Designed miniproteins, single chains, continued (5). Designs and how they scored, part 50

Each design is a single chain, and the fold is of that chain. pLDDT is the mean over its residues in the fold that is shown.

## One batch from the design tools (miniprotein)

Design m17716
Fold by ESMFold2-Fast:
Structure m17716 (fold): chain A 101 residues (1-101)
Amino acid sequence: SLEERAREILRRAVEEMRAIYEKHKPTLTPEQQAEVDKLLEEVEKLMNDPSLTPRERALRAIELVSEALLKSTDPEFQKVLSEMLRVLARALAEIRRLEAE
């Protein structure tokens, strides 16, 4: 189904975001690590929210990561958040293409 394919896109996006975090984790402060841990928990909650469409899940996750990025003044932390945002943007584009089929 379209919904199963969309859920798979979102599942892979979360996996890619976790991989980005693990790669950059040694360069982050303990406070930044705690912020990313919380951010990923909130993103996972959104991705599993049955009241939201897959598109809405992706859009709200983009909002969360964008807010974190705008609050950050550390270039290294901004780089990590920007890479995560690109993953979510690609997932949203894939979902939009899927919905157009």
Scores: mean pLDDT 88

Design m17717
Fold by ESMFold2-Fast:
Structure m17717 (fold): chain A 67 residues (1-67)
Amino acid sequence: SALLEKIREMLRKAGFSEETIEKILALMSTVDEHQQVAATLKVLELRRAGYSEEEILAALEEFLASL
């Protein structure tokens, strides 16, 4: 997906590890493009707030489960 490749680059620029980027993209691949955009914004917000990669992954999984 062209959108998922753009998200990959955004996550890399936000300082995520390659392992965490692959886990985030795998979760995002299970939802539609509107949900992928919302999830990306949430992930970047949590990163700016100083949450750990482990905390962000847990929050993302919970966020997607609530959709």
Scores: mean pLDDT 88

Design m17718
Fold by ESMFold2-Fast:
Parts: C-alpha cells; structure tokens; sequence
Structure m17718 (fold): chain A 78 residues (1-78)
C-alpha cells in the first residue's frame, strides 16, 4: 500500500519537474491509482502541494521545492 502511494507521489513530482500543470498531473496519477487508494493519493498530493508552496515562498527553485516536498511527504508516510 505505502509503496504504491510513494510511487504515485514520485510520478506526480516528476510530472511537475517536466513542466506539466498540476491539474493534468493529478488526473494522470489518479488514473493510475487503484480505486481503493484514490482518496489517499489525493490527500497525499494535497500535502505535497502544501509543502511545495511553503518552499516556493521561501525562495527555493521549482526543482528544489519539488524535491524537498517529496522528501518531507515520504518521511511522513514511514
């Protein structure tokens, strides 16, 4: 379960790094999520975006903010 959520989160992060808009990236990730994990995947993505926005507000680059948010959310899942 957690491994699949981490896989989806990492794929979302890579999509943002590749320049995809957040809504398109969210839809693509949710389409890959099993039905029983879709709600948890959505909550995880929301947490990621919250952390991402905080890092961006601190003046980090997009790449740095994405990587920092990913690391923080991954730690919260363990």
Amino acid sequence: MREKLLELLREFAEALLAGEDPWTAIQRVLEKAPPELQEEALRLVARFLDRYDEHMAQGLSREEAVRAALEEVEKELK
Scores: mean pLDDT 79

Design m17719
Fold by ESMFold2-Fast:
Structure m17719 (fold): chain A 130 residues (1-130)
Amino acid sequence: DKAVQQAVELSQQGVEAFKNKDYETAIKYYEEALALAPDSELAYQFYYNIGLAYEEMGKYEEAIEYYEKALSKAPKELQPFLYLHIAQAYEKMGKYEEAIKYLEKALSLAPPEQQPAIQKLIEEVREKAK
């Protein structure tokens, strides 16, 4: 698919902009990639990368919006990872109850080997909520 190929090239330009800390330019490239290939298997990656760029800019509400868009298109095995990013963004906003909720969602879907690390994160956020 020619559109998917063009979306990949735009995504690579977005990665370079992100590495240079030009997050606004990175977001524009990922949005252009999404416009070309909205239904591709890569769409969740573009949403995720936009979320990361907003997070680096301290725009946590926008980051959560794009992580949730990524989550809706992501393979099931990647859903715990996206829930952890949503939880981290809520924690940075001081929304500890919401952060714990998403950490618990991550824990419920995570493989057994990852569960102890997520449980520790839940305990750490609970301590901050006191």
Scores: mean pLDDT 90

Design m17720
Fold by ESMFold2-Fast:
Parts: structure tokens; sequence; C-alpha cells
Structure m17720 (fold): chain A 61 residues (1-61)
């Protein structure tokens, strides 16, 4: 549900950085973060996978 909404937000023009920050903020621990990130990236069209993956990588460093 949450992940599907984030996909729709990205397709609707929401900033990639804002969606990445929201996903990280929703994560209780490293396992949940990885699970949510995998679910989001799996549901994204190919053109958004790279940009979203890079923003998540920046926030997790």
Amino acid sequence: AVVDQLVKDLQGGRAVEDVAKELVALSADDQQRERLATALLTRLPDELVGPVGEELKKLLK
C-alpha cells in the first residue's frame, strides 16, 4: 500500500529525493528499509529505478 502510493507519487512528478527520504523515514530498522527499498524499486518503471536507487544510496551513506 505505502510502496504503491510512493510509485504513484513518483509517476505524478513528486521529487525523487522526497520519496527516497520518506521511504527511509518509514523504516524502523535496516531489514525493513531493505524490504521497502526492494519493493519500491521492483514496482518502478525502468527509467525511475536508477534515479531512485541513487537517492536511496546517498541517504544510506
Scores: mean pLDDT 78

Design m17721
Fold by ESMFold2-Fast:
Structure m17721 (fold): chain A 97 residues (1-97)
Amino acid sequence: REKLSEEEKRAFEIEVELALLQMQLSVLKLAFENAKKKNDKEELKKVREELERLLERAEELLKRAKEDPSVSEDTIEALEELIKELKELIKEAEEEI
């Protein structure tokens, strides 16, 4: 009744990790805009490095999600969109450095 199946638990854990990655991206977007506005090249480099680490985590999570049949297609699509947005923002950060 109140216990999630092992499949439901795995899907939920992936959804929680996705939500945390999305929150971290939002924080990094604000940091990027602030660094860009201040023309702070050292802060831009730091933001780029943090975005690259977040991209690695998102790509690993997507691989795990695709290997688990209990994960919804919506979750996979959200991870693919997150990865796309991270790649675009990393490219923008590189152009500002």
Scores: mean pLDDT 84

Design m17722
Fold by ESMFold2-Fast:
Structure m17722 (fold): chain A 66 residues (1-66)
Amino acid sequence: TLTLLRSMALGLADGLRSLGEEPELVEAANRLLDAMGGPLSTQVDNLIAAMDHATKVIQEYDDKKS
């Protein structure tokens, strides 16, 4: 449901902020929050896109640390 996606996106945004304050992490978190603020009719697609982007940023951050 949309409510579940919004909850997951908020949790992911908090997770990104907890990793650090690097611009890429902050921007990925902001994209998730922005997707939740849009029209309900497009929120599902926007949230999925923002979550995919956030996952990519996390993978890049993990590679940098590994």
Scores: mean pLDDT 77

Design m17723
Fold by ESMFold2-Fast:
Structure m17723 (fold): chain A 113 residues (1-113)
Amino acid sequence: MTELEELYKKFLEVSDKIIEAIKNNDIDRALELFKEFSEIVQKILDLAEERGEVDKAVEFYETFKKRLDEIIKALEEQKKKSTDPETQEKYNFLIDYLKFLKEQVEKRVEYLK
């Protein structure tokens, strides 16, 4: 198994944990997992770029988009259920952060083409 395949598996596992933490309204856990998520994404893209594996970066980006959209949807649903302004602000921050991350990853993958 390649290092890239190991990082891909870790990405999927962390994505699943993030969705679970959000559904359980565990914002602090989700924040810790988002740090790990961002580090894994960066490592996958760095490795694909170093190896000239543009097709692998594109394939990863398609999986990344789907997982990110699922995470954003979970955050939006929890925000709608929250009556606490502080909790709603935390969800807004995470949603904005993930939208920013999506734009950064998209730009990076475009530069590899």
Scores: mean pLDDT 83

Design m17724
Fold by ESMFold2-Fast:
Structure m17724 (fold): chain A 113 residues (1-113)
Amino acid sequence: SHMEQKKNELINKIKEIFDKAREEVRRLLREAGVPDSVIAEVDKLMDEAYKKIIELVKNNQSIEEILNVFKEAGQKILDLLREAGVDPETLQRVADILKKAIEEIIKLLKEYE
């Protein structure tokens, strides 16, 4: 249906934003000398967040519920990196990448309402 087509287009655009943010975070962490094991845990948290967000979108859940998933995932990622001894400047750069991705996704969700 036309509604299913719109939802699939939205999901594809969300995936592109997630993929870009994931690559930017991975690159930043590698350049900062963060261990591969820690980067793998960040990737896992981002993948889990992505899967939850897509499920919520498919089930027409609220933007507020989607924002809560982003907030929880972002906090877990930043906490993990802080515990791993990542410096405050690198942590802020990760936070900025995640915030930009969240803002782009929320804008898309608003446009598809």
Scores: mean pLDDT 88

Design m17725
Fold by ESMFold2-Fast:
Structure m17725 (fold): chain A 83 residues (1-83)
Amino acid sequence: GARREAVRALAREALRTAELGRRQYEQLRADPTASPTQFTAAGLYASAGTAGGLIAIRQGRELDDREAIELGERARRAGGGKL
């Protein structure tokens, strides 16, 4: 239904956000001139993706939606698995 589709959309967005943060972090680690503030900014995307992933897991469990749960878990792992 519409709620299931919305939760899956949220999970995909969370995964995309977490992966963006991870890619930025990896690029910064390769740059010896990278500042602490740049790492902080990349970390905020990873944290947002992790939070969104956890929300998608919780909502997915309520809806018994395996796809939402799996996407949410992928977002959590991409964001560093910590909240």
Scores: mean pLDDT 83

Design m17726
Fold by ESMFold2-Fast:
Structure m17726 (fold): chain A 105 residues (1-105)
Amino acid sequence: GPRVEIVDIEPKDGATLKAGEEVDVQVTVRATESGRYRVTVELYKDGKLIASAEAVVDARAGEEVTVTFKLKVEGEPGDYTLLARVETEDGRAAAAKQVKVKVEK
């Protein structure tokens, strides 16, 4: 199977967020090997990066780790894309997951 995967992301596809508020983004990563993993979240609107956060986590083989990020939804109401990525420290394996969210006033 893959060396690393994103098994869950919150908020879910189709979630509604409020403009000007912080959102908790949770990314659950499963590691098949022990090591350090870089987890990145990026919020986009119309191809523009609105917010991003990054963390480095240690995981054991077979472990699931949930990382929580706080992103401020600075922007206009509309449709946004949330991109989560995870990469091994050596850069040899990566996974990504996208969700579509709506931002309202």
Scores: mean pLDDT 87

Design m17727
Fold by ESMFold2-Fast:
Structure m17727 (fold): chain A 73 residues (1-73)
Amino acid sequence: MKVRIEIELPRPVTAEELQAALKERGLEDAKVTVEGNRAIVEVPEGTDGKVILDVARELAGPGARVVSAKKVE
């Protein structure tokens, strides 16, 4: 089971940049999609969303925030 986390980005970031940064934090199985000002990150169940938010803030600035987190198959 995976969790889909949606993050609002105050600055444009590519999916490739975000995925590479998450891999550096040990989230190698993260799948990243960027749609406009939203990053959508799918990670294994049990992953702490704060790690993903911290990475997003590093890349997009301190205004990045989690807007949704849902379990997906």
Scores: mean pLDDT 81

Design m17728
Fold by ESMFold2-Fast:
Structure m17728 (fold): chain A 91 residues (1-91)
Amino acid sequence: MSLEEKAKEELKKAEEAIKNGDYDTAYDNVVRAIALAESLWPENPEFAAEILNKLAKLAGLDVEITPESSPEYRGRVVKEIVYKFSEKVKK
């Protein structure tokens, strides 16, 4: 399985977990999808940006990441995604 296929699978699992209200599982899948997208960034930044944008939308964020987005901006969006999901896991 390619890294792109793994990233899509983790994203799909996150979406399904969110739909089921299982935010603990969703958090794990979101973190894995982010890690895969960041690993893909040097080779396929367009695809990595698409994955991160979908994750941001799932977190309720209206942001646009592009292949030209700075690492600092991308890092801020990633942290916001993680914090949004961590709030839902935290009782």
Scores: mean pLDDT 84

Design m17729
Fold by ESMFold2-Fast:
Structure m17729 (fold): chain A 100 residues (1-100)
Amino acid sequence: MEKKPFSELSNEELVKRVLEDIDNALKKAQELYEKYAPDDPEVKRKLEEFQRTVEENKKIAEEAKTMSKEDALKAYQTILSNVIDKLAEIRELIKEKLKK
């Protein structure tokens, strides 16, 4: 739900924003799991896959700090796309579990 394009952000703001978005998405996925699907093995597996994706993408974000702004922006867009897609998968799975 970002209104500002990443091109308006400094490298420091880009890294901070991406890391915050990643952490918020993971926290949201964990909260949804705990509240609506505790001990569901399928949701837990998807959450674990998401945690691995988050770890890999945080490493890419750190490497992007030393890149050109153009390459860093491309890397950050890729990271956020991956995180948004994984969060959507978890949300849809939980939604299916709730609605039967």
Scores: mean pLDDT 77

Design m17730
Fold by ESMFold2-Fast:
Structure m17730 (fold): chain A 81 residues (1-81)
Amino acid sequence: PAPRPLTVVTLRKDVSSLSEEEQKKALEEVTKLGEELKKNMPGVRYAGASIKDGELLVDLAGEPEAVAKAAEEVRKKLEEL
């Protein structure tokens, strides 16, 4: 078990108005960003993306400051969609 609690943040974007192809592209772009954030910010322990019920979900877990910075980068990416 982890010796201390992790900060968990879920970011959501309604993508139900996008085509299936656009949704797939958005998921791929966000997944790629999540992998880069984990690689470049050691405090980010988990980064995952999925589409559920027409919403693009991005789950981040880790140290509070690292997760806050990662969430800002994800939010910018979601605004481009």
Scores: mean pLDDT 81

Design m17731
Fold by ESMFold2-Fast:
Structure m17731 (fold): chain A 85 residues (1-85)
Amino acid sequence: MGEKLESMKVEDFKIESIEKSLQLIEAQLEKAREALDKGDSVEDSAEVMENALEIMRKLYEKYPEETKEALEAVEGYYKQVKELL
């Protein structure tokens, strides 16, 4: 199934795991840049990051002080991927 991040619960994204989630998002951005260089579609990477952004927004509603900077970083990465489309 392609939408695995969309299916994850907020509790799966504990505060200690936020940095790992950001690293995964950074890896998706790198894949998007590589796909663009090869002439491949970057749409799949954009979808993964969009789902990650939704999860981060849900986590922010529950833990705003702890997740604000991480949410802003995720939004920045998503914007960078969209600029590659």
Scores: mean pLDDT 67

Design m17732
Fold by ESMFold2-Fast:
Structure m17732 (fold): chain A 69 residues (1-69)
Amino acid sequence: SSEQNELGRKAVEAVEKGDVEALKEYLEKLKEHLNETQLRAALHDLLRLAEELGREDAVKLIREYLESL
C-alpha cells in the first residue's frame, strides 16, 4: 500500500540521518502493517543500508528486531 511504501521510505531516511528514535517508531508501525516475511525482508534491506553507512546504533536496533522474529 502507499502507506507501507511511505513508512519504508521514512525508515530509510531515519537510517540515513542516524535518527534511531524515529527508526524505532517507523519499525513499530511497519510491524503493524507487514506480515513476518515482509517485515524480515524490510529489516534485512535496512540492516544492509545501516551497515554500509556505519550507523552502529541502527544496526543494533535492526538486529534486535530480526532476532525477535
Scores: mean pLDDT 87

Design m17733
Fold by ESMFold2-Fast:
Structure m17733 (fold): chain A 79 residues (1-79)
Amino acid sequence: DEAERERLREELRREVERFAREHGREAAVKALERAIEQLRALAELLRERAAQGDAEAERKAREAEEGVRLLEEIKRELE
């Protein structure tokens, strides 16, 4: 559901902004970098499973890749 994804996206953005306000921009950037690395690793694993014919993994890989793009956009806003 696209609308549900958009809601989660906005919630994540608000949470990152709150974290940056409370802990500082540098701490928020470091947390985002860690999250991006973890999500990229997950996306790679899911892509590997998708290549083996797992249709569910294909959808989840796309979601993880979208998440990486979103986190990188938020990180740029803080830098």
Scores: mean pLDDT 81

Design m17734
Fold by ESMFold2-Fast:
Structure m17734 (fold): chain A 98 residues (1-98)
Amino acid sequence: SVLEQLEKAKEALEKAKEAVEKGDVGSAFRHLVEAAQALNEAKKAAEDNPEVVEQLEKAIEHIGEAYDALAAGDYEKALEHIEKAIEAVERAKEAAEK
């Protein structure tokens, strides 16, 4: 379900944030990939809800920017984009529960 995949994505993003804060870059990359996979599954399940799809696309874009920032060693920028991805997931969840 959409909600199940959104919860999985949020959990993965929170784990990615914790990993970045601890300097565990390998775990951070893994959790960002897990979050992106869950959001792509949510997008397939929510294709009839354009408001949800819009927020999912924003979250996926922020995950990509966080991944690139981590690869560049910019942990502050990575955390900023992870937090923006979490916000987009929460907005998608709110839209999906309507």
Scores: mean pLDDT 88

Design m17735
Fold by ESMFold2-Fast:
Structure m17735 (fold): chain A 99 residues (1-99)
Amino acid sequence: GMIDRIIEEIRRLLETETDPQRLGDRIYALLSTITDENDFIKVVDEAIELIENSDLSPEKKIAAYEAILKAVKDKITDPLKLTGLTLRIIGLILDIELE
């Protein structure tokens, strides 16, 4: 369905987009198309897994996580889900920056 297509497009972007800023902008644009909050959370979870399991540079991982964080702040209305996802993504960024 739509979710599987968005996940596949994110996978392709992680493999093919060489510029960190463009990678982030394109991930944000894809995530912005998702209207259902539960579908959005599923795509975010899968995107994080793809990034963590990838051999991407630190700069690209940070750009992708910053784009996801921006989309989370725009799309999540539930305060507990928003806080939990925000803390998770910030923790992933900090883990990269502290290496």
Scores: mean pLDDT 88

Design m17736
Fold by ESMFold2-Fast:
Structure m17736 (fold): chain A 92 residues (1-92)
Amino acid sequence: SSMERRREQLERMRELLESAIALLEKDPSPENIAKALGAVEFALSVARDLDLPEEVIETLERAAEALRKGDVETAIELLREAIRQIDELIRA
């Protein structure tokens, strides 16, 4: 069903963002920052395609900007916030 597909996509997005956080916490190298940024940009594309709340999109955009600036600590905090927002959507 469309609802089951949406839930599956939200769960995959959550896993992608958790992987990005784990990568950054293990080794915040320029290569891993670039990989995390790619993951966040892909998550942004999915969020827009699914017409997720503007709050989720804005949090992901802010996370991407933090990664571009090399502000890994802020990026991790914003990615954790995005995961919380996605979890609320999954539970709704």
Scores: mean pLDDT 89

Design m17737
Fold by ESMFold2-Fast:
Structure m17737 (fold): chain A 72 residues (1-72)
Amino acid sequence: MNYYVVIEVDSLEEAEKLAAELEKRGYSVTIVKGDKYYVIIKVKSKEEAQKLAEELRARGYKVTIIEGKINL
């Protein structure tokens, strides 16, 4: 089963900076533009998703965990 960590950011620059940090840590990252910018990370486990989400929320980010399949 796939888990996705979705981070909301206010600018493309912030999205690119966060994506670069997470890619350097070995994560697969996608940036999506809608009403805001979203940094989406695919992870292998719920525990990894929760740990990453808690880390990013502690840094002041708005983070949502999605379980299952999303079309990017």
Scores: mean pLDDT 82

Design m17738
Fold by ESMFold2-Fast:
Structure m17738 (fold): chain A 93 residues (1-93)
Amino acid sequence: DRDAEVDRIAASLRVLKLEFPEDTKKIIEAIKKEDWEKALKLLNEVKKKLEEMKTDSNLEASRKQSALESVEYLEKQIKEGKVELLKEAIERL
């Protein structure tokens, strides 16, 4: 389902925007410019920040896991060349 895939990309971007607003703004800009190498580099930087993040509660651990899953999902969509779905998801933000 195309709409479900677009909504899932948008949801992933919203999760990252909540946790890493400045990094996510740069990722969105790279996607809009179709700079896939830069978008993947920025996603990998966010992933490294998340992996190094210490969590002191179940809520923090859950938020970290949701953000990691969001990064991995966005990386997958970019690597699979889902350009139109990525751009449509940004318009739904």
Scores: mean pLDDT 89

Design m17739
Fold by ESMFold2-Fast:
Formats: C-alpha cells, sequence, structure tokens
Structure m17739 (fold): chain A 91 residues (1-91)
C-alpha cells in the first residue's frame, strides 16, 4: 500500500540522516508527508505549477504549521527530507 511505501521511505531517510525516531514519531512523519502531498496536489490543480514544485510548497505550509505547534525537530527534518526525495523522483 502507499502508506507502507511511505513508512519504508521514512525508515530509509531517517537512517541516512542518522535520526532515530520512536514508532509514534515515525507515524507523525508519515501523516505530515501524506498531508504535504495532498496540499501539493491541490496547489498544482489551482496554479498549474509542476507537481514537484507544488509538493515542496505544500510541505512548506504543513511543516511550518507543525513547527509552530511544537513538533520535534527530528520529525520535521525527516518529513522535509522524505518530501524532497519524492519530489526528485517525480521531477
Amino acid sequence: SSREYLRKLVDEVAKELGIELTPEQRDEVVRLVDKALIYGIIIRALTGKPLAEAIREGADIVLNFAEKKGYPKEVLEVARAVVDRIAEEIA
């Protein structure tokens, strides 16, 4: 499933960054990435921007909000890196 794909990608990216996530933090990253992708699709539909650029813009909105809400820096860092990886794969 797409959620299992995201979980594996989160695990891979966290390992590459040397960040250890709790199971709860891993689920938080998956939720933030999923939301960033949804916002990116909406931005693309409204603006006509390339999907990769729209997804990065969606991530900026979602992650800025999460940062202001006090989400751990490790969660935010992994979520941004995962979004960037997805954007590069579709560019």
Scores: mean pLDDT 88

Design m17740
Fold by ESMFold2-Fast:
Structure m17740 (fold): chain A 107 residues (1-107)
Amino acid sequence: MTPEEERQRLLDEIARLLQEILEALQNNITDEEVRRILDRTEELIDRLLASLEPRDPDAGVLEMAREAVRGARDVVNGKANEQQRQETIELLQFSIGALTFQSLLPL
């Protein structure tokens, strides 16, 4: 694989994990498995962000995804009100859309 293909695979994996988080929140699932998915997703985002140049177009999308994961963690830990939960769901949907749209454009 080229470095560009490997990067795209990581972006696709992050999008899939965000989708799993979104489905868990929509079904009010807050078990230990969801927390592991959150931890893995944040680790992958942080590792990919650390490897990118500051001007990289994916950096902005990954920062948005990172905020979505942090919001989801607050929901899972019972620290979010109804408005914050809805905002987190919307941010997850936008992050997934942005990551999947990126796969249709040249990197």
Scores: mean pLDDT 80

Design m17741
Fold by ESMFold2-Fast:
Structure m17741 (fold): chain A 95 residues (1-95)
Amino acid sequence: AKVVAKETNVPSTAGGTYIGTMLVALEAAKQAKEIGGKELVVTISGDRVTEEAVKAAEEAAKIAGKLYGMESKLIVNAPITKETGTVTIEATGIA
């Protein structure tokens, strides 16, 4: 079984991806933990993302996963560039 949380129109700044990832990852991890979930997958998709934004999202996903005792992974489906854009962040908790 899977539980999904999504945040759209996230600015792909380090702060934007950190907050966006934390919000969706905590919700997905919380719901998945209740049904025996062990894995949290966060996906970023959209215009473009910076290396700093990716690192911020990785940190947020790891924190959320650890809080619920889940292994976390980040998947980036956006071009990594030097410029920010707008992304969608989706978190999937897997039981």
Scores: mean pLDDT 86

Design m17742
Fold by ESMFold2-Fast:
Structure m17742 (fold): chain A 84 residues (1-84)
Amino acid sequence: MEQLRQQYKTLSTEDLFKLAQQAAKNGDVKTYLITLKVLGDKAVEEKDLDFLRKALDWVQETDIPGKETAEISIGVYIASTKSK
């Protein structure tokens, strides 16, 4: 899992978002949550609030187990980006 997380950190935020969308379609909650976490961490580093908001909007529209965890996590990333 940690090895996969490091691999995902090499991907663009756009590629991570595509992976999260594909994981959601497949019901792969584990990949969905990991890709969104890595995407969030990267977007905070890049101060890409617009991308974080886009990801949050998509998560809120996605019907998958773990949606609530993803929504809360992205909300925290948005707050972290705004608070600094």
Scores: mean pLDDT 76

Design m17743
Fold by ESMFold2-Fast:
Structure m17743 (fold): chain A 98 residues (1-98)
Amino acid sequence: MTLDEEIDYLIKEAEKLGLPEIVELAREVRKHRGTDPAALRRIAEKAIDMLVKELEKKGLDAESYREAVRAQLAEHADDPEALTRLVIGLLKEILKLK
């Protein structure tokens, strides 16, 4: 599956679940992939915040997860493809918690 196909899958699933915030983030990932690492980092931070909120609702240790993901984000800060894959992974995890 291509990255574009994965993004399309995320949009369709988020729409079915009535999650407009995830639809919007997935569309922003598609728009900025391969061109703007700074925009992808901002999108990743929004996805991290959303995931942390969902983990907290379930009584899970959100801060340890936030720290681990931020370490990956820092390691790949200038790699748009790695950042795109990271955000897709975060959005998939959020969908699993819904």
Scores: mean pLDDT 80

Design m17744
Fold by ESMFold2-Fast:
Structure m17744 (fold): chain A 102 residues (1-102)
Amino acid sequence: MEAEELKKNLEKLKKEYDKKLIEETIKKVVEILSKEEVDGETLLAALETLKFIADKYPEALLPYYEELKEALKRIAENDPYEPMREMAKEFLKYLEEVVSKV
């Protein structure tokens, strides 16, 4: 359910700018990434959505930067699946680079 909602939001954002949808989508990503247990498909959808927003609307992430950084750090340190830990580490570096340019 959440993975499908993120995919639909991402498709809409690829077509048209919507500030409210961007903010709601970031909130959902933060919520998902902050959960102790989340399925791999939902986690991947959240990370892909976050990357799109970071690439196209980096300024929209500024209010959530600290929460995203903490959530990504937890995944990088604690996720049982090594590829997810690696993705979280790489994304954390990417986020720090993008935010530093804003």
Scores: mean pLDDT 78

Design m17745
Fold by ESMFold2-Fast:
Structure m17745 (fold): chain A 85 residues (1-85)
Amino acid sequence: GLARRLYDAIVAGDPQAAVEAAKELDKLGRPDTARIAGLNAGMELAKRGEVEKAERISQALYDAGTPAAKAAADGLREGIRLVTG
């Protein structure tokens, strides 16, 4: 599903694919789903020690400016914080 595609794009460090998946979630009115996908991806990237990659993807999602993209970015940062303290 779209949540899985957003998660996979973030973990892969693909900002264009992440923004595209977030925009599809915007069409469905599902920013909460984007936030959860971002949170899970942020936790995964933090566990891998890929915090710099996570920060770059978070910025790309914020810059896209849509509700789902911003929610995914917020979730991603929350996921990093949960793992790193």
Scores: mean pLDDT 89

Design m17746
Fold by ESMFold2-Fast:
Structure m17746 (fold): chain A 75 residues (1-75)
Amino acid sequence: MMMELEREIAKGVAYLSAGVTKTSSKTLPPDVQQKVIEVADRALEEALRLAERGEVDKALKVVKDGLKESDAIMS
């Protein structure tokens, strides 16, 4: 039962994942880059809100789903 630590880890993972996705998008065409950035920003915002509410598992799922969606757009 480490809810406080788990929440901080979830926030860290969310920030790191968004940063990596945005960096990876910089070499893509503008239209594709914008879509990837929008996905990363939405996933980060949702994950942070869920983590702050103590819904750590849902926050991590949002991060994973956002990474999968971003990867699909970049393919």
Scores: mean pLDDT 80

Design m17747
Fold by ESMFold2-Fast:
Structure m17747 (fold): chain A 67 residues (1-67)
Amino acid sequence: SMEAIEKAAEALVEKFGLERRLAIGVAEAVQSGDEVAIRAALAEIKRVYPEVDAEEAVRLAKEIIEE
């Protein structure tokens, strides 16, 4: 749902400092369940924020969306 995407994006912004648009994109990729989209989201986090644990960010988004 859009509400789950927004909640996951907010958590990514708060915990990892991701820009809101990127955080929304990551949450949408996770909600889609598309492994290609998820891998692209991981690569983008690593490219823009090399200090961020991208795998942990995706895991957090998945936990929130699977609520």
Scores: mean pLDDT 86

Design m17748
Fold by ESMFold2-Fast:
Structure m17748 (fold): chain A 73 residues (1-73)
Amino acid sequence: MADEYIAKAEEALKAGDFETAKEYFLKALEEDPSSVSKIGKVLKEAYETATPEEKKKLEEIENAVLRKYIELQ
């Protein structure tokens, strides 16, 4: 379920596990492509409090999410 995957991705981000977070965000999109807006909001909120190193990881996740979203349209 998309909301469950987004919650798990958010937990992974808080733990510093960006690779696991990316996997769960992509799974959320596969379940519900319209979840892209909710994923974008979570990533934006994480980005506002992130270190420079974490921002690079979040940008990589955002790029993967947007690419997947385009593929699903």
Scores: mean pLDDT 84

